# Ledger of designs, part 79: designed miniproteins, single chains

Each design is a single chain, and the fold is of that chain. pLDDT is the mean over its residues in the fold that is shown.

## One batch from the design tools (miniprotein)

Design m2746
Fold by ESMFold2-Fast:
Structure m2746 (fold): chain A 83 residues (1-83)
Amino acid sequence: MLSKEIALRILAGFGSGEAAKRLIEAIERGDLEAAERAIEEAARRYKERLVKDFGLSEEEAEREAEILRRALLELARELIEEL
């Protein structure tokens, strides 16, 4: 319950309601690959924001985005296993 809510809120924070919906649908189907694609797009947008809003270098922003991507992937994997 809580983990699913957290994943949804993270994706919603990127202004991507469709990505959040696709992630939930992928989790319900047990489709980790589809979940990975939605997460990758969210991470890409996060990287761009870190460069533009926080003034991080592209390398630093990419590392931060990868950390987020990996955390979301682990969360999606857990949610698929719980369903």
Scores: mean pLDDT 70

Design m2747
Fold by ESMFold2-Fast:
Structure m2747 (fold): chain A 66 residues (1-66)
Amino acid sequence: MTDEQLETLRKAGMDDESLAKLKELSRQREQAKEEGNQKLYKELSRKEAILFTSEALRAIGDQIPS
């Protein structure tokens, strides 16, 4: 994931802690791919998808008027 994409997500309301986790997962995933560790690559891809889903649900919750 590029720094420009991370800035776009920050502007969309994702916090710095979640952005840092996404950046780290993306870096580890690319390294696993280059090393041919397909099992680790799949696990990291799943974790990235879960984090994205949880942040999307949180954003929806925050936008619902009480």
Scores: mean pLDDT 73

Design m2748
Fold by ESMFold2-Fast:
Formats: sequence, C-alpha cells, structure tokens
Structure m2748 (fold): chain A 80 residues (1-80)
Amino acid sequence: SAEEIIQEIEKKLKELVEEVKKLSKTKSKEEVLEFYRKEMKKIFDYIESNEKNLSSSQKLYIKKLVEETLEKVNEILEEI
C-alpha cells in the first residue's frame, strides 16, 4: 500500500541520519559524504520504483522528508 511505502521511506531516511551521525564520530567528512551519497541513491531508487503507487500530495510529502534529511545531514557534516 502507499502508506507502507511511505512508512518504509520514513524508516530508511531516519536510519540514514542515525548512521551518518554515528559515522561522523569516527570517519572523515569525505568518507561520511560517500556513505551518504550511496545510501541516498538506494533510497531514491526505492522511491522511483514505487512512484506510480503514490499520489501527488504523497510525493510532495516525501520530497519534504528528503529535503529535511539533507538539512540534518548537512548540519552533522558541519560538525566534522
């Protein structure tokens, strides 16, 4: 269902932020950024593969979640 797809996206984005925060304590900024890019690509691929099952309002909600995730990751990277 669309709700299950959104829930999975929310979970993936939350887990990404937590892992980025964890890695920021032991890894270089470059290594953390490489990890983030690889994982975010997987999330974008998942979103794209399920896009046909989502309404315009649901797609807008996901876009906002992605933008909020990018802001959180940028804040973490600024602390390195």
Scores: mean pLDDT 87

Design m2749
Fold by ESMFold2-Fast:
Structure m2749 (fold): chain A 60 residues (1-60)
Amino acid sequence: SAADELIARAVEASKGKSREEIRRIIARTADELYDLFDGDLTRTSLLVAELAARIAAEEA
């Protein structure tokens, strides 16, 4: 899905980045997800949480 592609690209883009750059990547991806789901804040928030968890797993 388009959401899965956005999350996968964001995870890849986050690798080796500073925490500041990761926050910018998450913020941009959140905006793109929000637009994709026509402002569905609940769905966007759940997907942003998934993105943050996947990025954290890559840092571990």
Scores: mean pLDDT 85

Design m2750
Fold by ESMFold2-Fast:
Structure m2750 (fold): chain A 74 residues (1-74)
Amino acid sequence: PELSVEELEKSFRELLEILINSLRSQGYSTEQIIAVVRATADWAIRELEALGKLEEAEAVRRVKEEVIEQIRSE
């Protein structure tokens, strides 16, 4: 089943929020949390690009940048 770009963006943002909250509750540093978020998002982008889903890959990239900025501002 294929997700719309909007559904993918929402689902990926929710996934990253769960991941960030889990890592933060365990006492990981801001830099470590950012590194995990980057790795997770970059993996997802590569998978979407391999499937020819360039608009979805761009949506994930935007979520990645927004989420990292939010982490840095805290």
Scores: mean pLDDT 84

Design m2751
Fold by ESMFold2-Fast:
Structure m2751 (fold): chain A 84 residues (1-84)
Amino acid sequence: DLEAIIARLAPEVQEAAIRGVLEGAAMVQEYAKDLSEEERKRLAELFTRRVAEALEAMARDPAVTGEQAREAALRAAEEAIRET
């Protein structure tokens, strides 16, 4: 559950992580307009998994910044699109 992972981040990082996820989701949705319904679902699942993995790792690091969390979410979107 992505929301539960974000809740484990430091409060100052949570807002930036949410913004990164929303921006990444927008990139994924824009790319997905030309895809079939099944391909759209697979892309969304891949994006969610990659974001969850990146943010879960960051939740264990007390030095992580909001900028790093936002960038990680955007990178997850770019990687999901590239692999689709």
Scores: mean pLDDT 83

Design m2752
Fold by ESMFold2-Fast:
Structure m2752 (fold): chain A 76 residues (1-76)
Amino acid sequence: SEIRKLVSQAVGYEIRGIGLLLDGDIAGAIKDYEKARDLYEQARDLAREKGDDETAADFDRAIARVDKKIAELKKA
């Protein structure tokens, strides 16, 4: 599934972002979270095209969570 591939990549970027934060690379972490956000947005749009509104809503929640994390990191 294309959606599964996008989600796998998005999760991978979030995990890398966490690792970069532990290493003190805030700028690198923000870039990885922004990449994760874009991948979740692509997955959401594909779910909507398929008429899977429930899965699309799950991705909207993931996007909101990642956006909040990016905003918090930019304040620090």
Scores: mean pLDDT 90

Design m2753
Fold by ESMFold2-Fast:
Structure m2753 (fold): chain A 90 residues (1-90)
Amino acid sequence: TEDPKVREALMLIVEASMYIMKAIVLSKYDPSEESLKEALEYARKALELAKKALELAREAGDEKTVKDAEAEIKAAEELIKEIEEKLKEL
């Protein structure tokens, strides 16, 4: 039986991963202040999506998806910190 909350959580994790990749590209490619600010917005969006995925995964009781969402939250939080640190150097 397919739990629709697990499916929604997994889709949100995929979307969060896409935003993380966009943020990495923008922060890696000779970053201007503008590109770092855009990267930060994408990283923050990834964090919001990952947190929503965690809530849905917990409601569904799906341990694997909970762990996947928690890993995505950690990745987004670490990326936000890195981008904020780079912005302070400007």
Scores: mean pLDDT 88

Design m2754
Fold by ESMFold2-Fast:
Structure m2754 (fold): chain A 91 residues (1-91)
Amino acid sequence: KSVIFPEYREEDELAQRLADIVHTAPTDEEALRRVEELLQEWVEQGKITPEEAERILRLIRDMIRRGLRRDDIHLRLFSTLVALRVERERA
């Protein structure tokens, strides 16, 4: 399904930033380190919870292990961030 949701622009922007880090980092280890730093910043800014950050980090490790392309990483991260926001708003 193609998804165009203006209400989830922040989630799309966050997903793109994470996908770009994974795509542009010189090593998988450096990619994961930079992702952890960015996720910690987002937790401190109140954009995501520490539990959500841990879930996102595990997803990124799996996607790196599987050798997914940048656009696939972006789409999966976007879907995950939207799902996490919906779960948080229902709680």
Scores: mean pLDDT 81

Design m2755
Fold by ESMFold2-Fast:
Structure m2755 (fold): chain A 70 residues (1-70)
Amino acid sequence: MEEELIKRLSEKYGIPASILREVIEALKELGLEVKEEDLEKAAEAVKESGITDPEMIKAFLLRTMIELAL
């Protein structure tokens, strides 16, 4: 997994890097491909949603990434 991508998205969208890392890990455990463009779309969507709770951010990102992988 690319740490530079995690740091970039964390800084740009205000999402904790630890949450982005956990989401990428969960997607890999599910056998799903983590595409940079999909992760960026999901990060943008969570920022636009105004969600601030870490667990809700994680759930939102994971759900969005799964939907984009289908």
Scores: mean pLDDT 81

Design m2756
Fold by ESMFold2-Fast:
Structure m2756 (fold): chain A 78 residues (1-78)
Amino acid sequence: SLAEAAELASSGDLEVLRELLEDEDPRVRYIAVVSLGLLSFGQVRPELVELLEEALEDEDPRVRERAAEILKQLEKMK
């Protein structure tokens, strides 16, 4: 369920977020991208950026657009 995906994504566990990014439901992948963004705004780490960059190649345009927006915002924080 989307609620379960949101709870898992809120854990901040990179292995869990990586699994959610591979989910068949684009809404679950979208939740994972949002959670990666929230973690990155606390502290930018290379592994978080790498997962966001993978999301730029997602099949769903909303997932790609969200990842791009987050990466653009992180670039402005440098």
Scores: mean pLDDT 81

Design m2757
Fold by ESMFold2-Fast:
Order: sequence, then structure tokens, then C-alpha cells
Structure m2757 (fold): chain A 63 residues (1-63)
Amino acid sequence: AEKEAEKYYQEGLQFLKQGKLAQAFDAFYKAEVLDPTNGIITAQLLLTYGGLRAANIEVEAEI
């Protein structure tokens, strides 16, 4: 389980480096579900969620 969480966490980091926030969020969310006590995964999930919400708000604000 923890090793699977690490794998998803690494996938999330790769998506984040590519600017693929939605895919990064999905990967970090899967990592969080598998290892919910890992503060690093939780922090990355929250930061990525914030980035997604900011991008969505920016798009909505342009309307």
C-alpha cells in the first residue's frame, strides 16, 4: 500500500512538471487514499487542488 502511494505520488510530480494539474491532482488523490497519514502527499494534494481551483477561477473571471 505505502509503495503504491509512493508510485502515485511520483506520477503526480511528473504530471505537475508537465503542467497537467488535473492529472497531477488525480495521482496525488490516489496516493492520499493509499497513505492518508503522509503529510507530504497531503500537502502536495492540497497545493495541486489550490492550483486547479485558481486556474478554474481565472478562466471564470475572464468571462
Scores: mean pLDDT 74

Design m2758
Fold by ESMFold2-Fast:
Structure m2758 (fold): chain A 95 residues (1-95)
Amino acid sequence: MDEKLKLEMQSGVMLVASAVLRVVSKKEAAKAAASTDPQVSALLQQSSALYDQASKLFEEASRYYEEGKVEEAKELEKKGKELASQGDALSQQAK
């Protein structure tokens, strides 16, 4: 029972991360559309795509945590963090 609660909490954390990244992805896409600089627009579009991919990985990690597949969930969480970090780097380059 205690282990199930821990997995449900980890799943919830992954869902919050997914939701935040989905919002950031849409915001970067909107900035790309508003940009008159094609290089800035391209960087923001790539950043948006990376955040969207990271969001999907965190959503999938949430499902694996609910299933008790902790090793698989951790790998997805790690990949999601790596993609989000790449998105951050491209977003900073666009400034």
Scores: mean pLDDT 87

Design m2759
Fold by ESMFold2-Fast:
Structure m2759 (fold): chain A 78 residues (1-78)
Amino acid sequence: SLAEKAIALLEAAAEVVPELKELAEIVIKGIREIQADPSRAEEVVARIEAAVKALEAALKALDEEKKRKILELARERL
């Protein structure tokens, strides 16, 4: 599923860039909460919005080598 791929990517990002671990954990927790109860999606998305934006900005700023390592690790989890 898209959620499983997103979680794998976020876990890989936290391993390659440990500084992103806390942001990744916030977003992963949010995804898992939505998977457990989809009726909470709007509430959870609103709660994690700042973490998602911060994580997106940090990921975009990474060099291509780190992006490649993240994708490779994420593929191993799928």
Scores: mean pLDDT 85

Design m2760
Fold by ESMFold2-Fast:
Structure m2760 (fold): chain A 66 residues (1-66)
Amino acid sequence: MRIVLENKTRGEVLEELGKKLGVPLPDRVAHLDEPVPRFELEFDEDADPGQVYAEALARLDALLAE
């Protein structure tokens, strides 16, 4: 599966991932209003949703570090 999101906030990206993975938004995430010009994630359809979500958070954190 491939997810491509453009011109979203960090919170909007996490919400969309939660909807696709069946994972609720965490109640403690920093920088929800941070703009994300482009977010792209590819993963196996058999992957653990929690692991995919953790990878997405790591990639969003990497974007903040730029």
Scores: mean pLDDT 72

Design m2761
Fold by ESMFold2-Fast:
Structure m2761 (fold): chain A 95 residues (1-95)
Amino acid sequence: MSMAQQILKDLGLSDDVSQIENLSDAELREAVKIVLRYLSLDPNEENPSDGLEFKMLMIMHSLGLPRSYSTPTDLLNAEKEIQVKFIKSVLKQAE
């Protein structure tokens, strides 16, 4: 099973990534938390270490997403479009 398939299963979305666009803002925020945990990033970390912040920046860079979202909290407070792009990009790279 690919990492993408495991993430989709944990999100309750079967194998259809298009369902991510149908999530409510609250469901999308929970989906972002699940994806962050798969990347070994704590969505509740208030004082991330330099190493954790660097890991987040490198992940965002590898996904082609803006580096201004340097912490899990920044991503959880991002616009729905950015959250959708983040989840889809992680799923695509985890194939």
Scores: mean pLDDT 69

Design m2762
Fold by ESMFold2-Fast:
Structure m2762 (fold): chain A 72 residues (1-72)
Amino acid sequence: SREELLEELEELLEEAKELLARSTDPAVQIQLGALIKEIEELIEELKEGADLERLRKSFKRLQQALEALKAQ
């Protein structure tokens, strides 16, 4: 549902912000800043009634991007 996806996006946003707060690598900080912005934009699109299937695909991409950054 939209409510479940919103919760997942908010959890992803919190995780990305926590990682940014702990990061000392400028390259990782820049990438996390961009990722945080994309997550926030996706949350706004969700609130504006954008297509749920498209939003879920974008969420999966953002989740994979965060996991890649955590591996650095």
Scores: mean pLDDT 87

Design m2763
Fold by ESMFold2-Fast:
Structure m2763 (fold): chain A 55 residues (1-55)
Amino acid sequence: TTVGGAAPSSTRPLSAEQRAFIEELIRLAVEMMKAGEAPEAVGARVDALRAAHLA
């Protein structure tokens, strides 16, 4: 990653609670995949849930 200026460019690590939530999302995604959902649909669903939770 290129830093061009004084602006901080740090990505904070996920908290334990957020990590647990992400693990749950991964589990749900796996179940959706097993159900035969399209990978694009699964990815979009997971991203939407993640964005809603992290907002």
Scores: mean pLDDT 71

Design m2764
Fold by ESMFold2-Fast:
Structure m2764 (fold): chain A 79 residues (1-79)
Amino acid sequence: MDAEALAKARELIPEVAKDPRVREALLRALDAAERQATDPAASDEELAAIQEELKKAGLLDEVREALAKVQEAVAAWVA
């Protein structure tokens, strides 16, 4: 993602995700995505860890839905 798209996603997360756990997971995923350019291995490892934590908490589907809404809003903004 472009740096501007990442910044916009960060603004939208609190509006889309009202659950603090979902919001925190999305922000951590965004931070990992920013690290992809400098440390892709650490980024991939962190994303896998977040996904596993969300699966155990039963929040994986909720986070995926929130992420899809954020991505759609960012895509509409960038277009």
Scores: mean pLDDT 76

Design m2765
Fold by ESMFold2-Fast:
Structure m2765 (fold): chain A 83 residues (1-83)
Amino acid sequence: MAKEIAEKLIKGQLTGDEKLLKEAQEEVEKWIKEGDEELIKEFLEEVERLLIKEFLSREDEESRKNRTEEFKKAVERLKKEEA
């Protein structure tokens, strides 16, 4: 789903996880190859929405930092479970 891939891309950028970034990029490139213009449009709209949220977060720096910390903790918990 376009929304999930957009979220995965932003999440990958926030966490610095190259694997997440590559997975999101590969999915988008697949849609481009297949000519799914509707999915690409939905994806771009969601990316724009998420970017607007990120710009708003710049005005509230503390909220942005708290959100990033929350994502980091979730990722670390997942890593511990796989170990």
Scores: mean pLDDT 67

Design m2766
Fold by ESMFold2-Fast:
Structure m2766 (fold): chain A 108 residues (1-108)
Amino acid sequence: MKYTDGELAKKLVELGLDKFDGFKGYGLGDFVAMLKYLTEYDPSVLHPAFEDAGAKEGGEDFKEFVEWAIKQLKKNNGSIENNPVLKALENIKETGDDGASYIKGVDL
């Protein structure tokens, strides 16, 4: 991967993704793995850590995380109209509960 876990953890904190109360069952490592998947934009490969994170608590918790993450990205980044991470998250939100099955869509 292009980024170290420490660099991605720092970016995750900068994005506020570490503060989502709905994901009490998920650790920082799960969020880091998901951010790696989204930032590298490999639509040909379903990332197992992202799939595992999305599957642990069921679709509603994952959906709430995606909606929350979209809000944080819009709040913290002034110019995100064509941000690929934001597009990937909005695609996951539209495709439903298991996210992982659809994260290899056009916006990833």
Scores: mean pLDDT 48

Design m2767
Fold by ESMFold2-Fast:
Structure m2767 (fold): chain A 86 residues (1-86)
Amino acid sequence: LIPEDASSEVANLATAAGLQAVAAVISKDPQERRDALDGAEANLLRAAELSGADITPVREHLAKAREALDAGDYDTAIEHVREAIR
């Protein structure tokens, strides 16, 4: 399906994105949260490019999480981050 080298890279990028999404949820500083979400999105986009996967639902949830963080709605942000990394 995916070349062995690309498969390993995709798995590493997905793992990094998951860890960054968790960091965004638990960070107290709004800038650190945004930086972590940006990193998660970048790694998920790279993984999708390597695998040819459609990440539109993931991007949608990350965008909503970012909006919720900007609004100070941390519960909604947590919900969307959780959906994005599912």
Scores: mean pLDDT 70

Design m2768
Fold by ESMFold2-Fast:
Structure m2768 (fold): chain A 85 residues (1-85)
Amino acid sequence: MSSLQEQGKQRIEQIVEATKQNMETIQQKGLENNDLEGANESIDSVKTLSIKRIKQIQQDYGVDQSFVDQAIDEIKKAAEEMKKK
């Protein structure tokens, strides 16, 4: 069923979901280890790597900019929320 663009969108959605779950795990470990500073740095690293991967998928699959912008914004918002908690 997937055009290349639809396949790219599905891959981006998977990255967004995986990134959010990874950020939650990092934040929880930071709380358990009393290392929120290290957790925040790890969250920023995961955010940066995920955004780079999304942009690569955009180029490879021809995903529209509006969808990519929404996905990147969602990751950025998740990172900010996690770092403040």
Scores: mean pLDDT 84

Design m2769
Fold by ESMFold2-Fast:
Structure m2769 (fold): chain A 82 residues (1-82)
Amino acid sequence: MMEELRRKQEEFVELLKELAKALEEGADKEEIEKIAKELGVDKPPESPEEVLELAGQKAIELLREMGDEEAVAEAEAVLAKA
């Protein structure tokens, strides 16, 4: 069970990194929204920056609930870099 939770946390951090990189690369809005949806963002955002912010907040909330402060810090660093 612990390894499953760890993998889910790592998947969230990796999705945030993908989202941040997609924005840096100027990827399609549809592709950015697809990654955000995988992070659990239900509401369609109006801008790529808003997608990153909403997805990041949701992922950070989840990681914080799991008590993984290192993953939270890493996710915050990824968002700040975007």
Scores: mean pLDDT 67

Design m2770
Fold by ESMFold2-Fast:
Structure m2770 (fold): chain A 67 residues (1-67)
Amino acid sequence: SREELRETIDRIADELQVSEDTREAVLKAAEAAGLTPAQVESLSRSQLARIFLNVPTPEELRAIVAG
C-alpha cells in the first residue's frame, strides 16, 4: 500500500540522513513507478544511496528494480 511504501522509504531516508525534499521526491517517483515495499527492500544499499543522491524518473526506477 501507499502507506507501507512511505514507511519503508522514510526508514531508508532516515538511515541515509537525506533531506525531507529528497525523501518526498523518491516517494513520488516510487509511487508513480508502481513499486511495492518488497521491491524497494530488494535493492542494495549502494543502489538505494544512488537513488537518493540523484532521484531517477519513474521509468528509470522501474528499470533499476527490474535489473
Scores: mean pLDDT 83

Design m2771
Fold by ESMFold2-Fast:
Structure m2771 (fold): chain A 91 residues (1-91)
Amino acid sequence: SEADKVIKEMNELISRLQELAEKAKELGDEELYRKAQFLIDTLQSLIDAIKKAKEAGDEERLKGLLNTARDSIEYARKFIEELEKKIEELK
């Protein structure tokens, strides 16, 4: 389903964000670490909301959540690219 595809993509982004958050913390950038953690929490909450809407059969809510998820995925991809660049600059 579209929901399962979106959940898989968000989980892959969460894994990448976790790796980059640890690197930012090791390099002493606590602000960057906290920003990455906030995004991880946001994506995880969205995954949980999508799962609940799917199980409830709430098609209208599911459609809205999937649109939010697509926007969040685009934001997370751009954030990851910027985060990777900043980590390389801190080395």
Scores: mean pLDDT 87

Design m2772
Fold by ESMFold2-Fast:
Structure m2772 (fold): chain A 101 residues (1-101)
Amino acid sequence: SEEEVKKLKEEAIELLEEAAELLASLPNPDAQRLAEKLRELAEKIKKSEDIKEVIKLLDEAIELLERFLSENPDLPADVRERLLALLQKLAGIRQRLQELA
């Protein structure tokens, strides 16, 4: 439904903003760059009227987060667990959006 898509978009934006805030708090230049990119992707999702474009933007955000976690094995355990939880929630929203597409 249109209402369900709107709700999932809003939830995805909130999760991306939460991930960006966490990443921006880290003294890591790669984390700072990823934070900016996630905020950019959140803005693009907010402006998109096309569910397929929203899914594509979420796929990009998920790939970037997975790559960051893989390339930064020395992250504090609490930060890694929080980012993994956010990643799992984003993947769930992406799957639900695909079922509605």
Scores: mean pLDDT 90

Design m2773
Fold by ESMFold2-Fast:
Structure m2773 (fold): chain A 89 residues (1-89)
Amino acid sequence: MALEYFKKAKEAEAAGDLKKAAEYLLEALKAQYEEEKPLLEKDEKEKEAAEVAMEGTKKALEAYAAGDEEKAKELLEEAKKKAQEILDA
């Protein structure tokens, strides 16, 4: 299921529908997290990074709903950076 949502997110992004792209990306991340959960339970850093990425994507969707596309892009980039920092720690 995760791969299907990633494809839909990419198609929505190509169409310029960044809100729909973020919605599909959030669903893809949730599906991937559930599929990988037994492996993530053995690595607290990977679990924390995945949770931070999902929370940041959720906040970006809220910004898109408010009409703040620039803020949504900033939140997505920040979530990506924070997830990487957790993995590097």
Scores: mean pLDDT 73

Design m2774
Fold by ESMFold2-Fast:
Structure m2774 (fold): chain A 81 residues (1-81)
Amino acid sequence: MLEKAKALEEALRALGEELAKKYGSEELKEQLEAAAETVALGVANKGVSAEELAEAVREILKDSPEEAIEAAVAAVRREAA
């Protein structure tokens, strides 16, 4: 469980770094770091489903480009399932 949480956190942080470079936005990087922390906690807590984590990520990233939202949601569903 903790290893999956770490892998997911690292994947979302790496995505945040790539998207921040693409858009030149530190705010997008910070939003993806917040999403990474949220999903890592959710994966560590067996009571939270992959769909609940995906919805939490969508809410954190709601003002981000749709491409970024879909990439983050896909990563959550892959790692948290």
Scores: mean pLDDT 72

Design m2775
Fold by ESMFold2-Fast:
Structure m2775 (fold): chain A 65 residues (1-65)
Amino acid sequence: SLAEEARRIAREIAEKYGLTDEQIEKLSQYAADVAERLHAAGMTREEGLEVVRQIAEKKAKELKK
């Protein structure tokens, strides 16, 4: 559930930046892993997903060139 939401958020961001399908999949997987790690560390779902959004935006900008 949390991992699915994180993947969807990262996918939407990556698509907005015009990333390739491979880059979209990699960013989505990374976002899911980050979300699960933050949740395991005691962050709320809302807090974790906000951090995921920020990380996804930063990574998408780097990948866009």
Scores: mean pLDDT 83

Design m2776
Fold by ESMFold2-Fast:
Structure m2776 (fold): chain A 74 residues (1-74)
Amino acid sequence: SALEEELERRKEEAERAAERLIETLKTMSPEDQALYLAIFEHELRLEVEKMPEEAKEEFERFMRELLARVRAEV
């Protein structure tokens, strides 16, 4: 469905952004890492709010898992 295609597109976009962020965060102090992770989390939450109600829960779950992976890599 168009909704599933949009979800997959946004997930792939978020994963690409996360990979770039991980490389950048590894060059930062722990304090700066915490700040930029908070900014990234805020940006992902804004993206969740743009999703249709029926897709929000799945995308929010994906976001939480993605943030956990980013934190583990840093």
Scores: mean pLDDT 84

Design m2777
Fold by ESMFold2-Fast:
Structure m2777 (fold): chain A 58 residues (1-58)
Amino acid sequence: RKRSPLEEKLSDEDAERAREAEERAVRGIATGTSSPEELQAAVDESRAIAEAGGLPAG
C-alpha cells in the first residue's frame, strides 16, 4: 500500500492529540474544569496540526 503525503503528515499521534484537545475542551466546559486559555490552546493546537498536514480549516 502507498501512503499519501497527507497520511504521513497526519500521524496517529497528531490526529489523537487534536481529537483529545477538542474532547478535553468540551468536557472541561461541562465540568467547569477548563479555563478560557485551555480552550484557546486546544483550538490553536488543532489548527496547527491541520495546517502542518495541509488540511484547510472547516
Scores: mean pLDDT 62

Design m2778
Fold by ESMFold2-Fast:
Structure m2778 (fold): chain A 86 residues (1-86)
Amino acid sequence: NPKVQEAIKEIEKYDLSGVTADEDFVQQLKEKPQLVLLDMNNEEDGPTVTKLLQLFKRYQETGNLKDLATAKYLVAVYNKQKEAEE
C-alpha cells in the first residue's frame, strides 16, 4: 500500500522525544502486536492500517504531535516484529 509506505517514511523522520503516545492505543498494541504485521502484510484496509493512516492524517490537519507519536509507536512495533523474523 503506497500510502502506508509514504506515511511510515514521513513518521520515521521525526524525533518525538518527550511526546507521549495515546496510552490506550499503546496498551492495545502491547496485547495484540501480531495484528500489526497481519494488517500491513496483507496491504488491505485492515484496522491497524486504517488507524495508522487516520493518525497521520489528523496530524497533517491539526498539527497534534500526540497523534504523530502514536503513529510512530505503531511503526516501531511493526518494524520490531519484521526484525524478529530474521
Scores: mean pLDDT 69

Design m2779
Fold by ESMFold2-Fast:
Structure m2779 (fold): chain A 67 residues (1-67)
Amino acid sequence: SLLERAEAQKESAEWLAARMEAVPAQARQGADFLAAAYRAIGRKLSPEEGERYEREGEEHLRRVEAA
């Protein structure tokens, strides 16, 4: 369901945030990791929902780059 996808997306974001805080070197590559993770999740769910995950990943990436 859409709710399950939203939860998976939040879990992915929290997982990446925790990793970026734990490893400073990876924090600098966090933007690339975030985009890649969202694409990987999208591919495992469905093509249609993958596009939505990609859009969310782009928004988060944009915010990280703007900061």
Scores: mean pLDDT 61

Design m2780
Fold by ESMFold2-Fast:
Structure m2780 (fold): chain A 60 residues (1-60)
Amino acid sequence: MEKEYEVLSDRAEEIVSIEELPDGSYKVTFSSGQTATFSKEEAERLGLKVGGLAPLLKEK
């Protein structure tokens, strides 16, 4: 993953869903239809821990 997504903290309106993979990483689906996989640490740093993308609560 490149650092282009490091600035993603704007409520993740471009992010449609976040799915936790069995590897512990997070699969993110963007509104453009693209998907990207982030490590657990990267997801937390980017605020992708489901907190800001959708009303769906994942692992607390």
Scores: mean pLDDT 56

Design m2781
Fold by ESMFold2-Fast:
Structure m2781 (fold): chain A 85 residues (1-85)
Amino acid sequence: MSMKELIDTIKEILEKNKDASVEEIKKKLLEAGIPEELAKAIGKLIEKAGVEGVLILLDKLEENPSLIKNAEDLTELINEIIKSL
């Protein structure tokens, strides 16, 4: 999966499941082929910043493709943001 496809998939799931529980969102991410560690990090970020906060971050990353190169980089960035909250 390319980084653009990864981000687009996550954004689509979040937009369609804004009123769902964090556990349901994590399940949908895993079913869509998102790596377990990334789905877990997204879940933690939702708990602290809400779905809207995650969507804003993903939009900024999609506009700046040089910031992250793979799912592991995205997971690390999200975990670092969580530590700052």
Scores: mean pLDDT 82

